# Designed miniproteins, single chains, continued (3): the designs that were tried, part 112

Each design is a single chain, and the fold is of that chain. pLDDT is the mean over its residues in the fold that is shown.

## One batch from the design tools (miniprotein)

Design m11887
Fold by ESMFold2-Fast:
Structure m11887 (fold): chain A 87 residues (1-87)
Amino acid sequence: MEDILQMLIEACGLQGQLFAEKIDTSRSRDYIVVSCIFYLVGNNKEETAQQLLEKSDLPPDHKAILQAAIDEKNLKPLLELEKKLEL
């Protein structure tokens, strides 16, 4: 958990820290990873999003959706995945 949030803070500085403070850490690790990758892609930090994805333990189907979103800068698949993980 802290490793994921630290990568976000290092990539985005103060903006990443403010986002990390707003993340609901009571949710699943998978939800938090998806939320962080969403934020990174939205802020043109594709390299850090890629590194975070590679360090994640996400299922292969979720990794494929996130990889496509990073490569295409398309947040739509990420929004659908985030909604699915949002309980």
Scores: mean pLDDT 73

Design m11888
Fold by ESMFold2-Fast:
Structure m11888 (fold): chain A 83 residues (1-83)
Amino acid sequence: LEEAEKLFKEGDYEGALKKLEEAFKKAKKEKNVEKLREVAKAAEKLAEALKDTNPELAKRARKLAIEAEIEIGLMRMEEKILG
């Protein structure tokens, strides 16, 4: 996530989103709820920053945030089922 934050500060929003998508895939594979929350928060921040300047990229970032939140919910349900 440090690379995504750096790219965001440099104005490379597409690069920042790509790094967040990579972090999402890794966190999902590792079932890391904390990292999924970090991805969701960073993606939502990116979506808000881009909503007026690049609405298509903002929609992609918001979709990533929603996907991360859904994955967190699924993992919480799996933990409840598995004990």
Scores: mean pLDDT 80

Design m11889
Fold by ESMFold2-Fast:
Structure m11889 (fold): chain A 118 residues (1-118)
Amino acid sequence: GKELAEKLKEKALEAAKEAEELAERLVAELGAADVERLEELAREYAEKALEYAERFEKTKNLEDAEKAIEYLAKAQAYLAAARALAGEDAPRSPAMREAEELLEEALLKLRKILASLE
């Protein structure tokens, strides 16, 4: 239990760092015209993160957890880039709101599962 939880915490830290670097690159390279595409990517990766989190809840398989963490981090990166390029005061699109809701559900599910391994 504890060894698995520690490996997943380390993977989450690494994925979070890679996501921050990805978001920074996307903001530097892209503009307002790319916001819709980034919102779609955030939604797609958030859906995958939730799918793998649900699989991990059933399987307790390290690979399912690692995939959930990777997709969660990518979704967060695309969402952060979309928000930055759209502007802080810009109205949230339906795709952005759906991505945020899916990310929240996936994150809560992963946190509950990781807590159960300690």
Scores: mean pLDDT 82

Design m11890
Fold by ESMFold2-Fast:
Structure m11890 (fold): chain A 96 residues (1-96)
Amino acid sequence: NIDELIARLEKNISDKVRLGIIKALLTVLAERGADESFLQELVDMAINGESLRKIDQFVYDYLLKNAKTKEQIEALEKALPSREKAVENLEKLINS
């Protein structure tokens, strides 16, 4: 249940910017049908203070493993540099 996972994030993450980013990510992944076990692991990583870079790598690996077409795989691989830059920019918002 997504509401229980969101409640766990809200109880355990005090930084409002980090909380907002992780809640948005969790919601999008759940709406797109990500596995419950994957969503639980994502929440555990976020609560344990893992960097956004590590969290995004975990998400990227999940998306790549679950890609069904060659075109989906190529799109994910092509997006990786832009994705890494987006994570760097988000980490600056939390740390600045």
Scores: mean pLDDT 85

Design m11891
Fold by ESMFold2-Fast:
Structure m11891 (fold): chain A 84 residues (1-84)
Amino acid sequence: GLEEVARELTRTFEEAAGRLHELGDEEGVRILQELGEKAGEYLKEGNVEKAIEVMREAAERVPEVREILEEGARRVEEIARREG
């Protein structure tokens, strides 16, 4: 459900932010916090497609964690498809 999508999205942003902290990329962490909140707002509205779009925007803006964010976005899409 949306709970599984929200859990995967939160896990993805937390993993990405943790990696940026290890790299000392404080600017990247701020970008992820802003975009993570935006994605969470879309999920509260039931707009999974927009939440995935925000995850991909984050991957583009913070290339050091692109792979984490792109993999997370794919997992969120897969979860959403299983409920159709």
Scores: mean pLDDT 86

Design m11892
Fold by ESMFold2-Fast:
Structure m11892 (fold): chain A 67 residues (1-67)
Amino acid sequence: VGDSLHASYNDTSTTMNNLTSMYNNMMNMSMMTGSPVLKKQADTLRDQYNNAFTSKNSAYRIYKGVE
Protein backbone atom coordinates (compact mmCIF):
# COMPACT_ATOMS: atom_id res chain seq x y z
CA VAL A 1 0.00 0.00 0.00
CA GLY A 2 2.68 2.49 1.00
CA ASP A 3 4.70 1.70 -2.11
CA SER A 4 1.73 2.36 -4.41
CA LEU A 5 0.86 5.59 -2.59
CA HIS A 6 4.51 6.69 -2.73
CA ALA A 7 4.52 6.07 -6.50
CA SER A 8 1.33 8.14 -6.86
CA TYR A 9 2.90 10.95 -4.83
CA ASN A 10 6.03 10.87 -7.03
CA ASP A 11 3.95 10.84 -10.25
CA THR A 12 1.99 13.88 -9.04
CA SER A 13 5.24 15.65 -8.11
CA THR A 14 6.61 15.00 -11.61
CA THR A 15 3.38 16.32 -13.15
CA MET A 16 3.56 19.47 -10.99
CA ASN A 17 7.20 20.07 -12.02
CA ASN A 18 6.28 19.67 -15.70
CA LEU A 19 3.27 21.99 -15.34
CA THR A 20 5.42 24.58 -13.54
CA SER A 21 7.97 24.54 -16.39
CA MET A 22 5.24 24.80 -19.03
CA TYR A 23 3.50 27.60 -17.12
CA ASN A 24 6.73 29.60 -16.76
CA ASN A 25 7.53 29.14 -20.47
CA MET A 26 4.02 30.22 -21.52
CA MET A 27 4.04 33.23 -19.18
CA ASN A 28 7.50 34.28 -20.39
CA MET A 29 6.44 33.97 -24.04
CA SER A 30 3.17 35.79 -23.30
CA MET A 31 5.06 38.68 -21.67
CA MET A 32 7.55 38.85 -24.56
CA THR A 33 4.96 38.65 -27.37
CA GLY A 34 1.87 40.14 -25.70
CA SER A 35 -0.18 37.24 -27.05
CA PRO A 36 -3.58 36.77 -25.34
CA VAL A 37 -3.63 33.16 -26.60
CA LEU A 38 -0.46 32.35 -24.66
CA LYS A 39 -1.92 34.01 -21.55
CA LYS A 40 -5.01 31.80 -21.81
CA GLN A 41 -2.76 28.75 -22.18
CA ALA A 42 -0.81 29.82 -19.08
CA ASP A 43 -4.10 30.19 -17.15
CA THR A 44 -5.06 26.65 -18.19
CA LEU A 45 -1.69 25.33 -17.00
CA ARG A 46 -2.12 27.17 -13.69
CA ASP A 47 -5.51 25.48 -13.19
CA GLN A 48 -3.95 22.08 -14.00
CA TYR A 49 -1.17 22.80 -11.49
CA ASN A 50 -3.72 23.67 -8.79
CA ASN A 51 -5.55 20.39 -9.47
CA ALA A 52 -2.27 18.45 -9.31
CA PHE A 53 -1.39 20.22 -6.03
CA THR A 54 -4.72 19.16 -4.53
CA SER A 55 -4.11 15.57 -5.68
CA LYS A 56 -0.58 15.61 -4.24
CA ASN A 57 -1.88 16.87 -0.90
CA SER A 58 -4.51 14.09 -0.80
CA ALA A 59 -1.93 11.44 -1.74
CA TYR A 60 0.46 12.77 0.91
CA ARG A 61 -2.22 12.55 3.60
CA ILE A 62 -2.99 8.94 2.62
CA TYR A 63 0.74 8.12 2.36
CA LYS A 64 1.26 9.43 5.91
CA GLY A 65 -1.73 7.39 7.10
CA VAL A 66 -3.77 10.44 8.13
CA GLU A 67 -6.75 9.75 5.91
Scores: mean pLDDT 71

Design m11893
Fold by ESMFold2-Fast:
Structure m11893 (fold): chain A 71 residues (1-71)
Amino acid sequence: DDIEEGILLLSRGAIIASTPEEYKEEVREILDKAERGEITPEEAAERLSKLPGMEDVSFAVKTLERIQEFR
């Protein structure tokens, strides 16, 4: 719904804004694949955590997913 879309859009923007320039395109591709269901959110988080400076962002993504699961 609109609220979930808004949260997802803000989260995506924040993740990309926090990503080093050299990895922004790779992060976009990982997020796009997760959004399309080509990879699981857990797999996307693992891929993000392998990129320098993305460890905290990966943990935040997993936490948000768990919150949505318990709604």
Scores: mean pLDDT 63

Design m11894
Fold by ESMFold2-Fast:
Structure m11894 (fold): chain A 56 residues (1-56)
Amino acid sequence: SAELRAFLEELIRRYDLPEAVRQEAYDIMDQALESGADPETIRRVLRAYLEAKAAG
């Protein structure tokens, strides 16, 4: 989804995260979408993952 992609790209840019983390985040998003998870749940999971990576 365009909204989820934009959300993910904004967080990657905001936290200045490396390409490897970006690729992992896309894999998480794609797997969650394929599993039928709702967009709000996916946004929550992605935010938690990226914030954890930004913190250390």
Scores: mean pLDDT 85

Design m11895
Fold by ESMFold2-Fast:
Structure m11895 (fold): chain A 74 residues (1-74)
Amino acid sequence: MKLSEEQKKKLEEITEEAIKKLKETKNPSVDEIEEIFREMKKKEEEAGIKENPNDPVYQKAEHKLLSVVHEKLS
């Protein structure tokens, strides 16, 4: 399934919001990171975006988010 341009834009917005929360949190705990991910997932579902780990657009957004998490934890 290919994400629509509207869904792609919404996914970028949701991802950027999660990244902002991660950057605002000093030394985030695993529980705090999980809460941010849970909120992000809820917003994706509200936008009709289904989790698809094989979708390149979804993979790129996830990789960007994980890169920020790695930077914050290192």
Scores: mean pLDDT 76

Design m11896
Fold by ESMFold2-Fast:
Structure m11896 (fold): chain A 90 residues (1-90)
Amino acid sequence: MMSLKEKIEKLAEETLKKIDAAKSREEALQVILEGLNKMAELLEEENAPDEEFKLLAEMKEKIIEAYEKGASIEELKKIFEEGVKKILEK
């Protein structure tokens, strides 16, 4: 039986691999947004606390803002990794 944290970690690893394969900033953003949507579905399925959804929403907003300001694929990846770490911490 996989824990919610293990499911999120696996999804994050799969998303990171797709980011590394992205050929443009736009492709990287789409991959990240798809990963975040799948994380939201997992949080809902597992009846996660509202705090986890807030962390996910904050990560999504931060990534979109960074993208609009011209952040590189590496910067977008870093924001995603830092956000996932916060979700996994508790």
Scores: mean pLDDT 84

Design m11897
Fold by ESMFold2-Fast:
Structure m11897 (fold): chain A 88 residues (1-88)
Amino acid sequence: MDKKKLLIALAELLEEFGRLEEAQKIREYFGIGELSEEELREAMEAFSREAAAAVAAHPAEIAEAYATEENPDVRLHIEILLRAAERA
């Protein structure tokens, strides 16, 4: 996956999970300016396909990691992966 598309998708998902400051920091740090609807759609679709493939490859391991993870930031990253996979 293209690094720019990954960062676009991550920022969008962070915003959906209420992590607005983190989403904004990613956009500013990596120079992600105003996006077209097509660029956003392509980034989200690409990320959702990759996330779905990862979850399909290791469903039990991801579920266990989510259930046992005590670090809220790491747990949020797993939630983002699972939400993206559901969209595929």
Scores: mean pLDDT 77

Design m11898
Fold by ESMFold2-Fast:
Structure m11898 (fold): chain A 81 residues (1-81)
Amino acid sequence: SDLDAGSEALRQGELYFRQGKYLLAGEYYFEAGRHFARAGDTLSAINAYRQAIDFFTRASSTDPRAAELAREAQRELDRLL
């Protein structure tokens, strides 16, 4: 289910966050947000997208790909607000 997939993506993102791997953490939180949004869990989706934006913003100082991913996550968040 999308809820199970979202929870698994969130767990994986937390593991990468604990390793200081902000780009990967952001990517998994972004996937979690999409799964929660598809499941209709809007609050979990909003929280996951906000965390993804924060992680991508942190990664953007060292990886130029992260800035575009932050903008993409912001667009998905804006659709829910």
Scores: mean pLDDT 90

Design m11899
Fold by ESMFold2-Fast:
Structure m11899 (fold): chain A 98 residues (1-98)
Amino acid sequence: MVMEELLKKEKEEMDEEKLKKEEEAIKRVEELSEELERLEEEGSLTEEKLEELLAELKKLMEENKDSGLSLTVKLTAAALRVIGALIDLELQKRKARA
């Protein structure tokens, strides 16, 4: 009976640790998304900065590969947004050359 209380407490502590880790990862994804929006608004968007943001997102995905679907979806959405910005920047460069 004392063993059941200990196992329940350890499970609660593991669930709290996972939640905290996912919350920290979500916050970092949010910060990276805000940085992208800021760079777009200021006209300071460069291929180098976009590659740095994409590398950070890839690192977060690797560190959180066993995380819940919600975090995975947010990470994927953020990565696709950065890729979209890279494509748009390349298209703008192509238009400037024409």
Scores: mean pLDDT 74

Design m11900
Fold by ESMFold2-Fast:
Structure m11900 (fold): chain A 70 residues (1-70)
Amino acid sequence: MDKSLFEGIKASIRSELLKEGVPKEVADELARKAAEYAKRLITEEGKSQKEAFDEALKKAREEAAELAAA
């Protein structure tokens, strides 16, 4: 996967988490993990950029909610 695409997905997910009130340090880590997950969905499972982004964002939001509940 192109590095620019990876960085774009990471930045977009980070932005969404920050808008939802996730702390910067947590948003940075979750966005990185979500971008790696999206990369895997695209490169290993053949998913589209939109499908991979939507699934990665959902996963990041679920992880952020779990951390906020702890």
Scores: mean pLDDT 81

Design m11901
Fold by ESMFold2-Fast:
Structure m11901 (fold): chain A 74 residues (1-74)
Amino acid sequence: MSEGELRAEELLALARMLYSIAKTHPLSKEELQEILARVEKLKREMESIPEASEEQIEEVEELIEELRELIEKA
């Protein structure tokens, strides 16, 4: 695994972890917005990595949309 491949996997794993926290914990709207901002930053970093797959980036985008829905309902 190249350093870029490893980094893409790490960023995806972090995004999944943050989303899991948002789904399983009773968080405030402000805390959900902070998580959204972190996941959006992870997506931007992944988009700069040539080894990041379209599927990996799409998964993070789906997590961002789900987080936006949680914020709307909070």
Scores: mean pLDDT 85

Design m11902
Fold by ESMFold2-Fast:
Structure m11902 (fold): chain A 91 residues (1-91)
Amino acid sequence: ISVSGEVLPDGSHVATVRLDGPPTRFVELLWMLKDGPPVYIRKLAGAGETLTLTVKSDGSVIFVAVLMVRQPDGRLVPEMVAATKRLEAPP
């Protein structure tokens, strides 16, 4: 799994994740400020879907993508984590 991030001219921070593979795989996308409390905007996307998350912040933002796999008992379990580098607003 990989997550890409960019900063738009209006100061919005955008992360995009695409997940390919079997229908038992999902991704959860979160964001956090470098020096602030984490803010969890949970979106679940299945295989073949693109997940986009937009955050407006005047500080540095890190996006974190968590790959989850559906277990035989139906629970989603985290398997892998990917993060962007810190994304800062343009000067």
Scores: mean pLDDT 67

Design m11903
Fold by ESMFold2-Fast:
Structure m11903 (fold): chain A 82 residues (1-82)
Amino acid sequence: MKEAELKMLEKLKEEVDRLIAEYSDHPEVVALLQELKRTIDEMIEALKKGDEEKFKELSRKYNELRQRLDTELARVKAEEAA
C-alpha cells in the first residue's frame, strides 16, 4: 500500500509543479501551490519513515489547502474563460 500512496503523491507533486508554471502570474495561486508542494514533500517523507500519525495530520492539511486552491483556480478560470 505504501508504494501506491508514494506514486500518487509523486504524481500530485508533478501536477503542482505544472500548475506553478501555468499560474506564475497569479501570486495567490502560486503561494497555495508552494504550500501544497511542501505538504506533499512532508507526506512523502512521513510515508517513507512509516510515521502514520504525521501522515494523517499532513493529509488533513493537504485536503484543506486543496479546497482553497480549487476555489482560487475556479475563480481565475472563470475570469479567463474564452
Scores: mean pLDDT 82

Design m11904
Fold by ESMFold2-Fast:
Structure m11904 (fold): chain A 74 residues (1-74)
Amino acid sequence: MLSEEEKKALAELKKAVANPDLSDELLLALLRKHNYDVKKALQTLIDLSVEGLKRAVLGEEVPSLAELVEEYLA
C-alpha cells in the first residue's frame, strides 16, 4: 500500500523523532504535506516543539506534540 520511498521516509522520520506519541498516520500526513522531504518534516516538528515551549513559558496550557501536529495539518 505504501511505496518503498514512502516507507523509507517514514522509517527515517520515526528514527529521528523517536516519539512514541506520534502515530505513523500523523507522520505520514506531515511527510505528504512536505512531498516526503524528511528534513522539512523534521524542521516542522522542531518549530512546533518551540511553539509548545513558548506556550509553557507564558503559563498557557501546553498541547502535546501530536496535538500541535494535528493543528498544523488542519
Scores: mean pLDDT 78

Design m11905
Fold by ESMFold2-Fast:
Structure m11905 (fold): chain A 60 residues (1-60)
Amino acid sequence: SLENLLQSLEGELRRLQAINDVLKKIEDIGKKIGSVEAGVDYVNQLLKELEELRKKLEEA
């Protein structure tokens, strides 16, 4: 039913709100890795950040 669909969508939207911040950070990290600003030490830091974000996505 549409009521069940709406309730499901509301639940997913709540979850996506929490995930959206994580995805934005992943996008920013991806841009930094590809930029001239990314040095070896900085890239290693970004990889650790990506691993933490990956864990959050898996738990969502």
Scores: mean pLDDT 71

Design m11906
Fold by ESMFold2-Fast:
Structure m11906 (fold): chain A 100 residues (1-100)
Amino acid sequence: SEREKKELLALVTILTIGGLLMVAMRLQKRGRNDDANAEFNRAEQLLNDMIEKFNVSPEVAKKINELMKQARDKLNAGTLTSEDIEKIMKEIDKLIKESL
């Protein structure tokens, strides 16, 4: 079905975003702050493209953007953990799937 196809495409995109956030976290821990910010910006770009492509509602998009802001604030503070990324990405996945 078209819904199943969208769910699979969303899954691949969400996994890619999560991977980029993990890379950003590792780069930040190595003091590579500019590279960390670049990878985080790639993750946000993919997320925004997905929000537009899947016609995610403004209310849901706002919640997703608040979750990404939490991740960015933690990245900038040097406190972002893999557990934080997993929790944030799980909630984003849920919000996206509820929008399909």
Scores: mean pLDDT 88

Design m11907
Fold by ESMFold2-Fast:
Structure m11907 (fold): chain A 74 residues (1-74)
Amino acid sequence: SPVEEAVRRLVAYLLENPALRDAFLAVLGSPAVSDEEKAAFVRDLLRQAGIDVSGFSDEDLLRIAEALLALVSR
């Protein structure tokens, strides 16, 4: 699926960019950050990684966020 492809590509991108990975964990792991802010953060990560964001809803972006947090968190 496009969500699974985006997760795979973002995992690779974050592993190559440790400072961005640390920022990612701080934002998406925080209960103080809203779902809207988390979705916006994931959208910006997708753009930085060269992934087309036009097909993703906020719900898709939150699913990507949850999958990424599970895969890149210690």
Scores: mean pLDDT 80

Design m11908
Fold by ESMFold2-Fast:
Parts: structure tokens; sequence; C-alpha cells
Structure m11908 (fold): chain A 65 residues (1-65)
């Protein structure tokens, strides 16, 4: 995670304006995927699902973005 963030920051520092716009769009999509995953985990928790079932629901919701 930290290594990926460091690589991303290095890429941003060297990026053209066009590359920066693409990176912004990718970041927004990754955020939406993360939000969907978290929402799926919370939905599963409220329904009393097991830890494994909550994770599966989170992944299912993330994959639907």
Amino acid sequence: SEAAVEKGLEGIALATPEQLEILREIAEKLRAIGDAFTAGLEEGRKKGLSKEERRKLGLERAGSV
C-alpha cells in the first residue's frame, strides 16, 4: 500500500497534464470501488453475516462499480 502510494506520487511528479487527468479519473474510480466495498462490508455486518460472507459481499459490490 505505502510502496504503491510512493510510486504513484513519483509518477504524479513526472506526469504530463494529460497523464495527470487520466490519473485523477483512475483515482476517482478506485475511490468509488473502495466505497462500494466498504458499503458491502457494512451491509453484511448489519445482516449478521460472518466475516468471510461480509468480505464476499464487499467484493461483489466493488465488482459491480
Scores: mean pLDDT 82

Design m11909
Fold by ESMFold2-Fast:
Structure m11909 (fold): chain A 65 residues (1-65)
Amino acid sequence: GEMARELAEKGRELALEGRGEEAARYIEQSGLLLGDPKLAEGARKAALISPVSGLAAAHDILKAV
């Protein structure tokens, strides 16, 4: 729950700032807390590829929380 949401929101903010490596860490941790390692890994990779794909991954996790 709540912690996963906070991590995803922080990851979204970092992705918007272009801080992809930091965004990837927060988004991955959020996905892991939701119990979905595949979602966590996919989201981490998306955030490392670009801020736009990282933002999309953070939105997907926030919708799951």
Scores: mean pLDDT 78

Design m11910
Fold by ESMFold2-Fast:
Structure m11910 (fold): chain A 89 residues (1-89)
Amino acid sequence: KVEELKKKAKELIELAKKLIEALKKEVGEEGEELIKRLEKLIKEAEEIIKKLEESDEEEVIEEVEKKLKKLEYELYVVLPGEGAKREAA
């Protein structure tokens, strides 16, 4: 479970990095704001990994799991989806 949460956090970091690279190629100035948000997401995910390395308490694991879900949701919202590409939300 701690290992699984660390794996999820690492996957989010990798996905965010790929999105940053894509945005740099695709969008220009609009990409700068999204890149900044993705960089914050990466830092948050790194903090999660660090907390999991420092503590093995059930309460900490539960808190980290909730935070990971929030980051995953934010990443999903920022991702250009297969739906409408025009939507700002």
Scores: mean pLDDT 71

Design m11911
Fold by ESMFold2-Fast:
Structure m11911 (fold): chain A 93 residues (1-93)
Amino acid sequence: NAMLEELKKAVEEALKAVREHPDDRQGVANKVGEASTLADRAARASTPEQAKKLIEAGKHLSEAGRLLREGGSPEDAIEHVEKALKYVEEALK
C-alpha cells in the first residue's frame, strides 16, 4: 500500500527530526503535522481494521505536535511519535 508506505516514511522522518533537532520545535512540529495529515488521509482510504490503527497513530501525532508547539518535553513528543510509528507498522501487516 503506497499511501501507508508514504505515511511510514513521514513518521520516521518526524521521529528522526525530533531526535536529532529537538530545539527546532517549529520544524519538527511541521513534520509531525505533515505525518498527521497523511495519517488522516490514509485512514479514510483504508479498511476498517487499518483505519482504527491509523486513527490511533493520528491521535499520537496530534499530541506530539501539541507538545512541541506548547513547550512540552521533546522526550514526551518522541514517545508519541514512536507509538504512532508502531500503529502504522501494524496497519501495514
Scores: mean pLDDT 87

Design m11912
Fold by ESMFold2-Fast:
Structure m11912 (fold): chain A 66 residues (1-66)
Amino acid sequence: ASGSVEEVDGEYVATAKAGDAVGVGTGKNAGEAGRKAGEDLYEKNPEGAQAGAEELVKAGLELLLK
């Protein structure tokens, strides 16, 4: 599983991958974007969603520390 969170034009975009499924979310902060990406990943791959959510938390923390 992998996850990333980036800031694009003042909005946050989160991407989570588990197996062949990709969840994407956007929001006004890293947490909102990550939550939406996790929800999208859960809809596509429920079994991989926990691993994807863990990677999103790591990516969000890294972004906040920058």
Scores: mean pLDDT 76

Design m11913
Fold by ESMFold2-Fast:
Order: C-alpha cells, then structure tokens, then sequence
Structure m11913 (fold): chain A 58 residues (1-58)
C-alpha cells in the first residue's frame, strides 16, 4: 500500500477506537515496528497525525 493510504487508514482506526486496526495499518509504513506503533497508538490524535505525517513525508 502507498504510505499515505496506510497512514490515513491508521488514523481512521484510531478515531474509531480500534487499536488492533491502528497497529495493523501503521506497521505497513516504512520503518514503523511494534515499538513505534505502540507509542503512537496511545498518543493524542493530533500528535499521532503529526508523527505519521513526519514518517510519510520523510
């Protein structure tokens, strides 16, 4: 999947409160393993969006 599509799917899952779906989508991003995924899933939505934007753009 394109990194942006995976990031948007992860954010949609986070907004819905679906932690499993968030982890599944976010780990599709390059360089995102379980440790980073776990850190982002528990962050506020705005912080998670900023982190995913940084990962996708860099």
Amino acid sequence: SAPRAAAEAALAAKEAGDRDAFIEHVTQLPGVGPVIAQAIVDAPLDNARAALDSIVEH
Scores: mean pLDDT 80

Design m11914
Fold by ESMFold2-Fast:
Structure m11914 (fold): chain A 104 residues (1-104)
Amino acid sequence: EEEEVRRRFEEAVRLSLSGLAGRTSAEPRIESLEDAVGAVVAGLVAALDDAGALNDERLARLAELQARALEAIRRGDLLEYRRHVLEMVALAREAGVTDEQLAA
């Protein structure tokens, strides 16, 4: 529980930098890419909830993309990892989340 709460907080901080889609930010350390993926998911869930667009289907899709991104990290496939992160962001945008909400 405490470890999960701390991880989600770190993830939310990383999402604040990464969720500014199209902005250049400091790249997450390789040792923390898994934390960065979780941060993206946590922030997108919060943004979807704020937009009134959070539902079980979107949560399941984000979980699927998170699992795919983590698999890519384990294989050292950073291009596939980035692709899945961008797919998560695109899902939120398609749901009506604005770039400003993704940056919050």
Scores: mean pLDDT 65

Design m11915
Fold by ESMFold2-Fast:
Structure m11915 (fold): chain A 69 residues (1-69)
Amino acid sequence: KVEELKERLKQALETYRALSAAHADLPFDEREAVLLPVRQEIIRITKELMDLGYTPEEIGRIVQELLAE
């Protein structure tokens, strides 16, 4: 199950990055509205990873790595 959560997190982060880039020229409020559902999915997945024994630092490192490149 943890591997499925990591894959879902990766996909959600990639979607977040793509939407953020595609909508960078939108007014702030509209851009935030577009990103909100993906942010909620990321939060949900990270909480499930924490419930499985991952530390906040470990999850933060994964998120940072995926968002950096």
Scores: mean pLDDT 77

Design m11916
Fold by ESMFold2-Fast:
Order: structure tokens, then C-alpha cells, then sequence
Structure m11916 (fold): chain A 66 residues (1-66)
């Protein structure tokens, strides 16, 4: 399913902001939920930009959990 550029940007902004906030507050449950949501977007999304952004969020969270 194609999404508008505005919707894609909004989702990307929300994902990165939520990931950074969860990392800063050391919210382990928040990190896990954001990671699962991002994995779901990679698996189910047909939008290449959403897939790329979701993979970047996963990498950022994985780096923190390292």
C-alpha cells in the first residue's frame, strides 16, 4: 500500500523520537515495543522508505542494547 510523503515522514519522525526517548529514559519495555513495531513494518510494509527507516530504528535500538 502506498502512503503519502507526509504520512511517511510523520511515521519516521515518531519512530526516531520514540526510540530516542526510550533510550534516554532506559525504558526497556518501550525499547522492546518500538523494536517489535519496527520489525512488523519491515515485514509488512510495501513502502521502501518506511522499510529503510524501520531498519535504521532497529539498528539504533540494537546498538543501545549491545
Amino acid sequence: MAMSDESVKSINEDLFTSAEMAIKTKDQQGIEKIKEFSKKLVETSENPELIESSEEVIKKLEEYLK
Scores: mean pLDDT 76

Design m11917
Fold by ESMFold2-Fast:
Structure m11917 (fold): chain A 80 residues (1-80)
Amino acid sequence: MKKKVYEVIAGSPEVTEEEIREAMRGVIDGAGALAYLKRRPEGPLRTVPVGENADKVLPQAEKDTEEILRWEEEERRRAA
């Protein structure tokens, strides 16, 4: 099965999967640190660092997240 990898924005040595999931769901007001996973169709996952320009990268991160979810859904559907 395909594996997903999380990468936390600078400052976090190791983060729990739940923490990543929470970060993807919300944006922190202040310094701001957004962590979301980006998965390629045939490659490993990639995380886009979002800090100062969170609001500028947020829409793209959301779009990429939806694309990943849809891609995984298609794959599972075809596998099943």
Scores: mean pLDDT 46

Design m11918
Fold by ESMFold2-Fast:
Structure m11918 (fold): chain A 79 residues (1-79)
Amino acid sequence: SAVEEAIKRFEEAARRLLEALAGAGDDAAMQAAMNEASKAYKEIKEAYEKGDYEKAVELAERAIRWLERQTAAAEARLA
C-alpha cells in the first residue's frame, strides 16, 4: 500500500541520517535528529492506527524531506 511504502521510505531516510551523523561524531545533532524522527514516527503511526491513510502518507512525505535535508547538511559537514 502507499502507506506501507511511505513508512518504509521514512525508515530508510532515518537510517541514512543516523549513519551520516554517526560518521560526523555529532552527539548533540544525533540526539536532536532521533527526537525529531521519533516524534514524526509517532504522528505517522497514530494517523495509520486511526485509519487516516492520507494523513499518514502526508506526514511521512514531510518527514522524509526533512530527513533528506538533514542528511545533506550532515554530509556537507564532513567535507
Scores: mean pLDDT 83

Design m11919
Fold by ESMFold2-Fast:
Formats: C-alpha cells, structure tokens, sequence
Structure m11919 (fold): chain A 80 residues (1-80)
C-alpha cells in the first residue's frame, strides 16, 4: 500500500521521521512520535504531541508525495 512520510521537528531542530500507510490516524502516528521523543528526554515536547494527538485523533493522513511536517513549537502555540 502507499505510504506517507511524517516529520516531527523538536525545539532544538532534531527531526523524528516516521513512514506510515496513507489513511493512518493522525492521533496514532503522533502518539508513536511522542513515545520516541519522550525516550530521548524531550518530556515537554512529548506532552504537547500527546495533547495534539488527543484533540486531532480522528484526522487521517492524506495521500501526499511530500513529507507532512509538524513543528512542536507550532503545536505548543495551537494548544495554548
């Protein structure tokens, strides 16, 4: 099946890259990314990703030939 790339950019510029099937729930991929960044010691960034995943859980990743990029600073801003 077709896959889409997801990049999560952390506050220090580190990037976590995931490749998941088209139609994967955004909440599922962001929770996976949150667990990875938490294990790397990015507790605050992981918390923001978990909150964003909960609010947008039912959105599905579109068919995209370009990586879908999430910057944790933008996510923190959107969450208030």
Amino acid sequence: GKKVKVKVVLRDGEVIELEVPVGTRLGDVLREAAEIVKEKGYEKEAEALYKFADEYADLRLPDSDEPIVFDVRDIEGLLG
Scores: mean pLDDT 82

Design m11920
Fold by ESMFold2-Fast:
Structure m11920 (fold): chain A 69 residues (1-69)
Amino acid sequence: SILDIKDPDKAIKSIRDNVNHVKFSMKNNPLSGMMIRQGTIVVLTQLSKHKDPRVAKSAKEAIKELEEL
């Protein structure tokens, strides 16, 4: 799980990979992509409360990016 990643740089990379996966899924199958987007926002909301401010900032920016889709 992304929540179990202890390295902040790896967590940020995983956040970006998940955002890109949502964008790709929404382009290729909008219904499945919408469900993946909703699930990803839930996980990112938890990461937005992360102790590391870089991870929290990355998660908040990712949530905004996904909400603007």
Scores: mean pLDDT 84

Design m11921
Fold by ESMFold2-Fast:
Structure m11921 (fold): chain A 88 residues (1-88)
Amino acid sequence: MVELSEEEREELLRLLREELERARAARDELLAATLTFAIGVLTGDEELVREALERAVELGVITEEEAKALYYMAVDKLPPEEARKLAE
């Protein structure tokens, strides 16, 4: 897999934050939630990930079950099967 360098990660975060401010200015709630999710994943901010997923459920874009699955994937809390593979 292609891993981002520290500089590439910082540049990507800067671009995502700029796009989030544009989405908020345009009142594009779905895009704002999507960008907040991406920022939360890249920064390891579990609260941002949760807020973004709760908003997506409120907007009717995803189900609560889908939000739970995405949360566990995003906060590096792997499903039990994948966690078992890493322990071997």
Scores: mean pLDDT 72

